Designed miniproteins, single chains, continued (3). Designs and how they scored, part 46

Each design is a single chain, and the fold is of that chain. pLDDT is the mean over its residues in the fold that is shown.

## One batch from the design tools (miniprotein)

Design m9581
Fold by ESMFold2-Fast:
Structure m9581 (fold): chain A 110 residues (1-110)
Amino acid sequence: SSQQAKALLEQAKALLAQGKAAYDQGDYKTALAKYQESIKLAQQASELDPSLEEESLKIMGEAYVNMRDAYRAMGDEIGEEVYHIGLSVTISVGESLGLEEAVKYIREKL
């Protein structure tokens, strides 16, 4: 339902905030786990309610950008490459779907 989808989207936003808080404390592994969970919930929200696709894509893109920062802080070159692929796929999907606002938002975070 659209109410359930909105609840998942709000949970995804909360997980992004929790990930950022963990990152600020130097807990990069916890930050990455929170960002991954945020992406999962944002994707589930858009699957339940396609009208949330743009907002969902913004959250997924921001999570991937934040994963880059965490992998860089850890010196994990392989992890940084995984984030780069995830970001590229997310932007490509957004462009293919005409989600111009979400694509612009993500590119401004790069």
Scores: mean pLDDT 86

Design m9582
Fold by ESMFold2-Fast:
Structure m9582 (fold): chain A 66 residues (1-66)
Amino acid sequence: SSALKARIEELRAQIEALSAEAAKLELEALNQGREDDPAIQARLAELHAQIAELQAELARLEKELE
């Protein structure tokens, strides 16, 4: 359905955006010597958790299209 395809595209866009945010934060942390900063590690953990949840939903919806 068009609605399922739209949701899959939305999820892919959200995953890409969060992955880019995580990569940027990791790079900035490395450049600042803050890679072991607990606040940065906590934010990265939150981003990775959100990405994992969205990836699980994406996989479920992709299976529904088969």
Scores: mean pLDDT 87

Design m9583
Fold by ESMFold2-Fast:
Structure m9583 (fold): chain A 96 residues (1-96)
Amino acid sequence: EDAVLEEIRALILERPEELVEETKRALREKVGLEVEVPLERVVELALEMLDLAAEGRDFEEIKELLVPKYGEKAVLLAAGVIARAGRRVEAERAAA
């Protein structure tokens, strides 16, 4: 479990631009949301969300803590980046 969170963190740090742009595209195409948040802020927020998840908080608790502070669109984008990175980690593990 902890190993998967660390692999997600490493992927976000290795390919932040790709993950953020793919997530923005998916939000626009599937939900009709255009989200403009600086890359550095999305990465910082995603890492904070991963830290809270490592502390045993579920995703709904993390959203309730961070939405009032950072705004709904930034949290949604960061959550989408984590989910996309998680799917890539799972795919790489399945292919190995």
Scores: mean pLDDT 81

Design m9584
Fold by ESMFold2-Fast:
Structure m9584 (fold): chain A 70 residues (1-70)
Amino acid sequence: AAAALREAEIARARELEAELAKRTLTDQEKAQLLVENYLGKVVPSAGTPEELAKYREEAIKAAEERQARL
């Protein structure tokens, strides 16, 4: 039951990803996805929403600085 439910959720997620891929993401949307992926890897599970917002803003600035560097 749980495995079948997860398989259905994965299939739906793949359909959404395919639709998003067809639309071609803007640079801003790509930057947002990179920030979210970065925060998911480095931000601890414990944190207030305000702290997470600050981390996100800092991650965006760091990504922009890296882009400016090449």
Scores: mean pLDDT 57

Design m9585
Fold by ESMFold2-Fast:
Structure m9585 (fold): chain A 67 residues (1-67)
Amino acid sequence: SEKEKEERIEKAVEELLKMPRTPNKEEILEILKKYGLSEEDIPEVLKKYFDIETEEGVKLLKEAVLK
């Protein structure tokens, strides 16, 4: 279960990395839905996507994207 979710997050991150620009909230959510993920998974996806090492950085990006 947990490992399956982690694999889906990794696939979502790969799709986002292939985009020619930084994705907006709608684009992120559409990709997450494609892999069976939800808004609750955005922080983990963004953390991997931007290679952010701080929880504060992840929270700031989530707020910026979700506005």
Scores: mean pLDDT 69

Design m9586
Fold by ESMFold2-Fast:
Structure m9586 (fold): chain A 75 residues (1-75)
Amino acid sequence: EAAVSRELDPATQAAVFELGRLDGLLRDRTPENEAEIKEALRRVAELLGVSVGEIYERLRRGVSAADLARELAAR
């Protein structure tokens, strides 16, 4: 159940990594890291082929970035 992202799928690994980073950034919300949060959101959306708004809406509804990474790993 460890999301097992070591499956040598570079796109999936990159998305999971960025989601983990985004989770950390969201937990440590400061004005200084707002730009990194925006960049991480855009990068995740790009890797997943979805809109930034879609990722952000899911996070707002209470789906954590870790949950998103888990869903991606279960693809």
Scores: mean pLDDT 68

Design m9587
Fold by ESMFold2-Fast:
Structure m9587 (fold): chain A 97 residues (1-97)
Amino acid sequence: MELKGSHVELKATPIGPGKVRVEVRVGPRGALNPHGLDTLEVDIYVDGKLVKRVETDAEGRAEAEITLPEPGTHKITAFVLAEGLPVDAASVTVEVP
C-alpha cells in the first residue's frame, strides 16, 4: 500500500518433522532492482503468533527456519514493515509431518 511497486511473495516449505523454511521476497518481480527495499523488517507469524523478525537483503529477500510445536496444518503470515509500519503482507498454509 505505501511502497510503490512493492510485491510480497511468501513460500513455506516443510524441511522436517515440525520444521518449515520460510522464504519472503519483497519488491518488483525477479530481475528488477528493488530500490529502497533493502533492510526492511519482516515479521513472521504462525497461527497469529509472532515467532520471528528478519531483515531483507539488497534484493528484497529474507528467509528463516521455524520450528513448529506440533505436526499438522499451520497458517504462516509475513508482514513487511517500513519504519515500523506494516506496508505489505502475504499468507500461506503449510502442512508439516
Scores: mean pLDDT 70

Design m9588
Fold by ESMFold2-Fast:
Structure m9588 (fold): chain A 64 residues (1-64)
Amino acid sequence: MTVDDARAQARQLLETQGPEAVRQKLDQLSAQVEPHRGDPNPEWKQKRLLANSLQALLQEEEAR
């Protein structure tokens, strides 16, 4: 997964489900990723990228 792929997924969730769904998804991913901090496994790297993209979009939406 690329950064652009993660951003596209995060934006689609925001557009279809709204900011509350983004927050819920971020909370779930953050909880899953926290114990695997620094894990070089591609699956955890992809989940971290998506979580970061969800957080960034949520911050942008709340700043508006």
Scores: mean pLDDT 77

Design m9589
Fold by ESMFold2-Fast:
Structure m9589 (fold): chain A 66 residues (1-66)
Amino acid sequence: SMMEERGREAARLARELRARGLSFEEIHRELEARFPRSAEQLEINREIAEKLREIGDEFQEEILAE
């Protein structure tokens, strides 16, 4: 679906930006710039937030593994 595709696209971009060393705040700004606000964007933003949280949870697991 369009929402799933855009959600995955946003998640892929977020991971790429994170790999470049950007903070979650910078990643969020880039995602907002590339996915402007609309009714569709509200749903996309929710999916993006979920993906960013998943990335954050992975980071927490790495810290706990130390």
Scores: mean pLDDT 64

Design m9590
Fold by ESMFold2-Fast:
Structure m9590 (fold): chain A 55 residues (1-55)
Amino acid sequence: SAQDAIDVEVQRFAEEGKAKIDAEKDKLTPEEYQAKLQELVREVNARYQALTDAA
């Protein structure tokens, strides 16, 4: 279904985004790490909404 395709895409986007942040974790302060995770959450929510609205 369209919803299953959206769920898969959003999960992939979230996993890739977190992997990129985690790759830089040793170079980030705890505050910078949390800020990047919060930004990723916002981007994931925005992408989910955009894909749902397009379906």
Scores: mean pLDDT 83

Design m9591
Fold by ESMFold2-Fast:
Structure m9591 (fold): chain A 74 residues (1-74)
Amino acid sequence: MNKKYIELLQELLEFLQEALARVADDPAKQEQIKQLASETVVELSRLYSEKKPVEELEQLLEEFKAQVEAIIAS
């Protein structure tokens, strides 16, 4: 569990850095992505603290990535 949680946080941060670079010229999209990332990190930490299944943490990260791609595409 601990190793997988750290891996998911690293994956989220790497994806966040790439996403912010893709919208460097759009401050409104950068703020939306940063806000979503903050909310996702808080929820991921909550799920981990409550010892939820790894599948729930992985699903949350996939939902985050999908929402970020939708923001970039808009």
Scores: mean pLDDT 85

Design m9592
Fold by ESMFold2-Fast:
Structure m9592 (fold): chain A 85 residues (1-85)
Amino acid sequence: SQEEINKLLDQFNKRVDELFDLIAEKMETASDEEKQKLQQIGLSVLGLRGDVLHYAGSGSTDETKKKVEQALETLKKYEEEVKKL
């Protein structure tokens, strides 16, 4: 449903914003090697957000839901990587 998609999109956007805040915080004290990893993760998250926005604007309801759910799983992996740094 559209309500389920909106809820998933809100969750995705909130978690992306929280992850960028965490990346910014960790960048202040990170080593050069850690900074490179944080930058690469940040770029990957921007690409992931772009893909989600593309499907939200042009995909079917079912395709959009599946893409947002897959994006949330991918985002969780990036969140775990950043937390370990």
Scores: mean pLDDT 86

Design m9593
Fold by ESMFold2-Fast:
Structure m9593 (fold): chain A 55 residues (1-55)
Amino acid sequence: DEEIKKLQLQADQNYSAAHVYEIRAKENPVKYKELAEKFKKESDELAAQAKKLKE
């Protein structure tokens, strides 16, 4: 239960970071595009782990 909440919080934090970098990537894609994709992928993986633990 607590582990699921921790994973969801970390997923949300990585999603927020990805969103910030996506906005910045519109002006400087070379610097920020890969960072946005990296944080988005981490967020998706953490959310998937939390979903599996709910069973």
Scores: mean pLDDT 81

Design m9594
Fold by ESMFold2-Fast:
Structure m9594 (fold): chain A 110 residues (1-110)
Amino acid sequence: SRLEEKLSQLTPEQQQLLLEFLSMLPSEEHREAVRSFLASLSVSQLQKLVSILSHPAVQSVLLDVILDLSPEVVVRVLERMLTLSPEEAAALLRSLLGLSDAEALALLDS
């Protein structure tokens, strides 16, 4: 796939982190939406996403946020995180904790 070709340009550690992240997603619909999103990113954007996802402050809260959100909202969260530092991404994720899809989208659109 296009994603697999791009993943081959990442380090083994970066590839493993993205594959582990995908495996932790709550449904196949979440995995399909995120895989499609990742396939749309450049290699440099994938590397940036890995650096954000590997940050301890992001890791501590990411799954708690993602488990309660629909696939489309999870993609929107990942899109916003790509425009932020790891610390800013962690702050965004903390602000999304316990929110519904509608509340999360309203915050992301602000």
Scores: mean pLDDT 87

Design m9595
Fold by ESMFold2-Fast:
Structure m9595 (fold): chain A 101 residues (1-101)
Amino acid sequence: SAGIALGVLALLLGILAILLALAGLGKVAGELATIAGNLAVKAAELGGDDPLARALAALAGLVAILAARLALKNGGKEALPPAIAGALNGAGALLLAGVKA
């Protein structure tokens, strides 16, 4: 339940980051993608072996990576540090959600 709730929150924040990046707010979008990716990592950790929690964490991780890429494209050099952090956090969530015990 907590893993699912955090996965949904991470996904919604990642979608908001994409919308902000497309609106030209790339730096803010990168910062939000970093937060979304971090929450996706926590969703994967708390979700454990729940297949729905894993799927939501993986989807949130992918969305955070996409948001980070769009943030970098639209924010230039100022978006680079948060975009790298967002992409790394999103990749971490994918790895954690994709690892079968």
Scores: mean pLDDT 82

Design m9596
Fold by ESMFold2-Fast:
Structure m9596 (fold): chain A 82 residues (1-82)
Amino acid sequence: ELDEVLDELYEAADNLDLDAVIETLRRLAELDPSIRSSVESLIKNLEELKNDPSASKLEIEMTLGVAVLLAAVMETIRRLEE
């Protein structure tokens, strides 16, 4: 399940699909409650960017980059635990 959710997050981020990234982040928080606060903050930022017509592509890409880094850290921790 986690691997599928991470793959979906990476794909959504590559496509700049904010709705898909937000949905995938919610699923990650359900799988790992320890990241819930970080995920909730990131979702709030993404929702604000989605509803802000003045948001630059760079701002969107930077925020999506943070989501990808969070996913990469979770994947690394999981591999170390295996």
Scores: mean pLDDT 78

Design m9597
Fold by ESMFold2-Fast:
Structure m9597 (fold): chain A 82 residues (1-82)
Amino acid sequence: MTEEQIEEAAKDAVELLRENAAALGRPVTDEQIKLAGELARKALRGEEVHVEGDPDTVMAASAAAGALSKYGVRNLRAEEVP
C-alpha cells in the first residue's frame, strides 16, 4: 500500500463513520474520528487489529472495517462489550 492509499482509506473511514452516525441520529466525537482513521491506517499497514469497547468505539472501528473492504483487508475486528 502507498501512503496516499492509506490516507485515502482513513478519510473513507471517517466519512463512513459520519454516515453511520447520521443514520442512527447520533453525534460524532473527535475521539471517534481519530480512532476510525488510526484503525484504518494500522490495518492497511498489515497490523492485526481487534477492538473491544462501548458502542461509540465499535461504531468507529466498524467504519474503518467498511473502508478497508475496498482493499480486501480483513485484519480488523470490532466487538461490543456489554
Scores: mean pLDDT 78

Design m9598
Fold by ESMFold2-Fast:
Structure m9598 (fold): chain A 64 residues (1-64)
Amino acid sequence: ADLPTLPGPGNRKLEAAPPSGEEQATEALRAMLAREGIAVADDTSLDELRARAGALNREVRAKA
């Protein structure tokens, strides 16, 4: 029966808030890759999605 003092880690923002900028970026990157015909795993991180998009961008620009 310990009551650790108020950590208060902005928990309420997650309850009924609109998607955050990171979530929007993740969705946008997934949509972009899907549009280009590239499938990624559902558990792919934002960082990995950026890496995929960067590789695709390099290939497209090199062949444009």
Scores: mean pLDDT 66

Design m9599
Fold by ESMFold2-Fast:
Structure m9599 (fold): chain A 96 residues (1-96)
Amino acid sequence: SGSATASGTVDGVAATGKAEATASGDTVTLKATLTLGDGSVGEGVGEAIAEPGQTVRVGAGVQGTNGRVGSIVAEVTLAADGDATVTGASVTGGTV
């Protein structure tokens, strides 16, 4: 498993995202948590299929408790031994 953090804005509000990646077989699962500057928190999950040695972009849509929608997109590398590593992450407003 791997993790990365990113900062951005959702509806003009400052946001900090955390992305955690795990792999099971060829499926990479991204668990995303988004914290907004107003204190609201949201979680989301995204999935992608990757082959060993590939880097894929995985998006997770996140809905906060105040109804704002954001997204986290992460670059995830699946190692030949099945370990997932997050090499980059970004936060944006809107659904992926």
Scores: mean pLDDT 74

Design m9600
Fold by ESMFold2-Fast:
Structure m9600 (fold): chain A 88 residues (1-88)
Amino acid sequence: GEEARKKALELIEEAKKKLEELTDPEEIYKVAVETLLEVMNLVDDLEVINAAIGGILRLMGLMLDGASAEEIKEEALESLERVRELLE
C-alpha cells in the first residue's frame, strides 16, 4: 500500500502542525495518540507498528505521571518523527 503510506505521512504532518499550537496536555496527548493509532490501522509494517505502540505507551506514562504540556509535546513530536522516518 503506497497510498496507505502517503496517507500515514499526511496524518503525521497534520498532527505535527496541530501540536505546534496546542498548550493543553490532554489535547496534545489525544492528537498524538489518535494519529499513532490511525497510522497503525493504515500500515501493515511491524517496525512502524512497534514504534507507534512505543510512543503511545510513553505518552500514557507521562500523562499518568502528571507531566507538563512541554514534556508531553516533546515526546509526542519525537514519537511522530520516529514513525515518519520509518515510513520514508
Scores: mean pLDDT 88

Design m9601
Fold by ESMFold2-Fast:
Structure m9601 (fold): chain A 94 residues (1-94)
Amino acid sequence: EGEEAAREAERAAREAERARTSREGARYASRAAYATGRAAEAGGGPELARRGAEAAERAARAALRREGPATGAAAGGVSGAGAWASAMIAERRA
């Protein structure tokens, strides 16, 4: 299930990159962030969490590119989710 969540995050990132509008980009970025969180929760280890975080970062960058530099909040939220996922994996390992 962690692998599926990581794949979902990667798909969402690709969709965000293909989005024609900032609204669509933001929606896919949110989806990538959520999937990243699920990958971390599934206990797939640091590798799955890293894949999800990378996908979420890509989606956030794509969303920002659509909206321009004035909209940092959406990217901040997606980046935060990636960091959260990585932190949860590290916390369970500690």
Scores: mean pLDDT 63

Design m9602
Fold by ESMFold2-Fast:
Structure m9602 (fold): chain A 83 residues (1-83)
Amino acid sequence: SKVDELVARLKAIAEDTSDPERAKMLAKLLLTGEMTQLILEYPEKKEEITEAHKEMTKIINDESLSMDEQIERIREIMEKVLE
């Protein structure tokens, strides 16, 4: 699924990057690209997608969450948006 592909790419960023700040930056760039594409595909869901993007960005910036916890929460948000 598209969600599984996104999760796999996020895990690859985590595995490939020893610098957590660089990993966060790459993850945020990936999410921005994916969310922009979704808005173009589903303009009627622009507000929902924009709110999901904000929540996922907060998750990535949350230093209290492990990378596995961040990826799990992002998966749940994406599954809700994509149904």
Scores: mean pLDDT 83

Design m9603
Fold by ESMFold2-Fast:
Structure m9603 (fold): chain A 65 residues (1-65)
Amino acid sequence: NLAEEAAKKAEEMAKSAKTAEEAARNGRIGSQLATEMGEKGGKEEKEKAARAADGYGARGVILQS
């Protein structure tokens, strides 16, 4: 049936359009989240992690002596 085939094609195109729309939306959300994380403490979180790593390094020097 041509009507059935046309309906199936329309549904498939609708799915593809929604997938592309979701991908574009996810890309925008990803960019917003990256900016938000940078502003909300990514800098302080990085500094805290660096301090912890430095602590382990200092203990390593004593162990190697």
Scores: mean pLDDT 61

Design m9604
Fold by ESMFold2-Fast:
Structure m9604 (fold): chain A 87 residues (1-87)
Amino acid sequence: SLEEKLEELKEGLDKAAALLKEQGLTSRSDMEALATLVAMEAKELGLPDSAVRELRERLLEAVAQSQSLDEFVERAKEIVEEVMRKV
């Protein structure tokens, strides 16, 4: 279901962020890589191309607006919820 896909994306985001923190990978480029990973996972889960494109664009904007990996992850979860609500 769409709700199951949403939870999978959020859980994937949390797991990837935890691994990045453990390795000390918390730079802007690391957050951009995470944003790209989330968009790729959305595509693999069968989201329409328009939703995947919107996710990529909005997640990259969230990287620019975030002061930390934790702030980015919270913004990213909100963006994923908003984009998937339109599907």
Scores: mean pLDDT 86

Design m9605
Fold by ESMFold2-Fast:
Structure m9605 (fold): chain A 66 residues (1-66)
Amino acid sequence: DLSRLEEAGQHLQEMLEHVERAKRTSGEERREHLNKALQAAEAVGRALDDPALGRQVRQAVLELLE
């Protein structure tokens, strides 16, 4: 379904924007952007009805910010 792919793409873009901001910030602001990136990663999985993919994307975000 193209609509689901478009919705997933929007969540993926939000995730990447928050990852970039988390890398450029520190303390509580970094934590807030990390939390939003993780929420967006899970939303990608929900949009595609694939929770396993959502967990994999979430794990990739955590690895990028370690």
Scores: mean pLDDT 83

Design m9606
Fold by ESMFold2-Fast:
Structure m9606 (fold): chain A 88 residues (1-88)
Amino acid sequence: MPSLREVSRELVILGASVSALILAAREFLKAGDFEKAREYIRRARELVEEMRRLLAEYPDVPEQVRRDVENEIRLAEEEIREIEERIA
């Protein structure tokens, strides 16, 4: 069983990865590469689902980390939705 410190670190890494994938999707969208934009948004959605799964599995994660991660998930889902509306 991973420590709460390890779970908190994993959530930070996942959040950074989601942000990078969304940024890449926006750049592909600007370049007119809708297929790559879709692929990167699909990958971002998978990582957001993993973040939600970790928060549900580890309820003892520190409250500040939980609030920060929940806010990151909400913002990421909003950005993903905006990009999806522009590509299909």
Scores: mean pLDDT 87

Design m9607
Fold by ESMFold2-Fast:
Structure m9607 (fold): chain A 70 residues (1-70)
Amino acid sequence: APEITRVPVSEAAAALEARGLTPDQAQEIADKAANGPVGSTALAQAADGRRVAVTKLDENTLSVVAVPAP
């Protein structure tokens, strides 16, 4: 089952690195999600091929979900 992690924007890059993203990729996707409108989703692919979805829940909070590739 996908695990949904709610993180403050300031901790999003670290949470994405824990999901297998590189530091640069994690920061890029965290910044993209943080600067998007509430309810927007940014997608990234981890090194193991899993997709990571980052959704902006509010101005200071992101949701991080790792899902297997279809």
Scores: mean pLDDT 77

Design m9608
Fold by ESMFold2-Fast:
Structure m9608 (fold): chain A 101 residues (1-101)
Amino acid sequence: MSDEEAEALVALLRELAASELVEVARSGRTLAIVPRDTAEGRAFLEEVAARARAIPAAEVRRVGDRLVVTLKEEAWESMTPEQREAIEAAMEEAHRAGLAR
C-alpha cells in the first residue's frame, strides 16, 4: 500500500471517529457505518462513501441504510508494520467512539 493511500485512509477513519453524525462498528478488516436518521447524517454518509470508493484498498457496499467498508485482504497484507499500526489504531478509535454513543 502507498503512504498516500494509507494517509487518506487514516484521515477518513479519524473523521469517522470524531463525527457525531454516524455510528461505527468494527469487525476485523470491516467497518459498518450507520448514519443518524437526519439529512445531515445521510449527507455525511454519502461523502464518506465517495471518499472510501476513491481509496483502492477499500471495498464499499451499501446494505440498507448502512455503509460497509472492508479493507481488501491483499491491501492489508501489503501494508508496512507502521501503516498497519496507524490504520488499526484509527479503526479502533472509530469503533470505540461508536460504542460510546
Scores: mean pLDDT 82

Design m9609
Fold by ESMFold2-Fast:
Structure m9609 (fold): chain A 85 residues (1-85)
Amino acid sequence: MEEVTQLDESKEITLKGGTKVTLHVTLTKRTENGEDVYVAEAVVEKDGEVLAKASAEARTPEEALLALGELAKQAIEEAEKKLGI
């Protein structure tokens, strides 16, 4: 198996100024050269357009989960900047 999804969540969030977007957060376990790598990703999307994306790799699921929270915050802030909020 190439990838195993550990977490996959999508929700509508309201940005500053009342703009609604969809936040997608995923945590995937991937095996590369016999070693496990955990990929945390946060994507902010509006009307089919990706406004911001942030991702990080970790060697443990605990580190990936901690990174995911910061990545979500970063993606939201970048989306707000891109929208001029």
Scores: mean pLDDT 80

Design m9610
Fold by ESMFold2-Fast:
Structure m9610 (fold): chain A 96 residues (1-96)
Amino acid sequence: SKLEEELKRLEERRKIVDEETPQGVLDIAYAVEVTLQKRRGEPLDLERLKKAVEKDFPKETADAFIEGVQAGDVETGIERAAKIYIENLKKKEKEK
């Protein structure tokens, strides 16, 4: 089906950019959940999306991302979450 082809395309994109930028990882996670929502005909599952993001990111980063999604400003949410994640990584490197 067209939705299965789209999911496969998103999975292939994830393999290429998944570890390159936090923005890319968050964008792909959101796109996967939107595709699942469209396939099921149900509202976007923010709890499932948050749990998926929390597997790869700290709670603070996940919370900022979800706040952007809830506000309908996904791009700003992604950028804010990515900034928090990068700043936290820089702090951790300075402690080593």
Scores: mean pLDDT 72

Design m9611
Fold by ESMFold2-Fast:
Structure m9611 (fold): chain A 73 residues (1-73)
Amino acid sequence: LPGARKLTPEEDAALKRAVERVHQSPDADAAIEALEQTAKEAEKAGNYEASEFLRRVADLVRQTLADVAARRA
C-alpha cells in the first residue's frame, strides 16, 4: 500500500494488545472501544506515536461501518 512503513516496536506491541482485545469483543462497537482504550493507555505511557496509530485504526473502522450503513440505507 502507498505510504506503508514498518511499525515501531511500541506500535507493534500496542497493535498486538489491541488485536487481543478486539478478538474478545462481542461486536464492532466494543472493538472500537478496545482500540480507543489501548490508545489512551499508550498515550498515558508517553507512546504518542502508538496512540496516534491506534486512533487512526479506530477512525478507519468507524468510517468503514458508516459506509456500510449508508449503502444499506
Scores: mean pLDDT 72

Design m9612
Fold by ESMFold2-Fast:
Structure m9612 (fold): chain A 89 residues (1-89)
Amino acid sequence: MKEVEEKIKLAKENKAVVLAVGSEEFVKEVIEKAKEAGVEVIGAYNGTEAGEALRELAEKKKPVVIVAETEEKELALKDAAKLLGVEVL
């Protein structure tokens, strides 16, 4: 979870939104930590929800910090964000 805290700090310093993706347990922990830090956070339990969040962020031109339960999911979502024109930190 120290890596998650570092990503939340990065989002706070850059006024970015945290996109938490994974299991319900993982997403809830990330949401709680982001709220404690005063950072905007969106939780997604699957790729469809994550894709919707990225589209909304693209329309608002808000940068995102992706916090995924696995490195493979994080890399896939970073690629999707770039295709949608979302700035990834």
Scores: mean pLDDT 84

Design m9613
Fold by ESMFold2-Fast:
Structure m9613 (fold): chain A 50 residues (1-50)
Amino acid sequence: MTQDVPADTPAPDGYYRVLVDENDRGMGVVGVNNSTIDYSRVKYRRLVQR
């Protein structure tokens, strides 16, 4: 299941988050080992079931 939620919404158990900017482009998965995410560009988060 994929659902867009406000940027400050945490991922439920069994899901991961993709941060998306104003252009609907994935900015990365929160919690990846070597990713630094600029939260100032985030409009919302997309929840994706693993």
Scores: mean pLDDT 51

Design m9614
Fold by ESMFold2-Fast:
Structure m9614 (fold): chain A 68 residues (1-68)
Amino acid sequence: MSLEEQIERLKEYMKEHKLEESLVLSALKAGGFIPSSTTELNDEVLREALSKYPVELIIEFLERLTSA
């Protein structure tokens, strides 16, 4: 799966589950997928996270966080 396909998969997941950008931003910071200094969720931030972690791992983390 290409990095662009992983970004689209994550965006589709957020849209399908009606996750707010601010919620996802906070979740990714809490999970250590992005730097705690990150102030905005954009394609560059998603690319950085997905270059280090598979999209499936990020989605699993979001599922755990939103289901708790």
Scores: mean pLDDT 80

Design m9615
Fold by ESMFold2-Fast:
Structure m9615 (fold): chain A 85 residues (1-85)
Amino acid sequence: ILEKAVNAFTSALKDTDKNVRKAAVLGLGEIAKNTSNNEILDKVATALTEALKDEDDDVREAARLALLEIGNEYINQKVIEALQK
């Protein structure tokens, strides 16, 4: 079900309403915080990177903050997985 949620929020990033796009950024950020799945994290990071090019300043700032938070957790997860191999 996480794959469907990521796809739904990624589609919502292209919505005409900036409030819908901002909500999608926040939803993707919450998914990334609650998953250790690197494929999900890569998809979320890719979608949020596209949101950095959004026309609305609040959407871009939300994407920037979400990427900073994901970056720290994603790096920690990658290090743990490398050490456990």
Scores: mean pLDDT 76

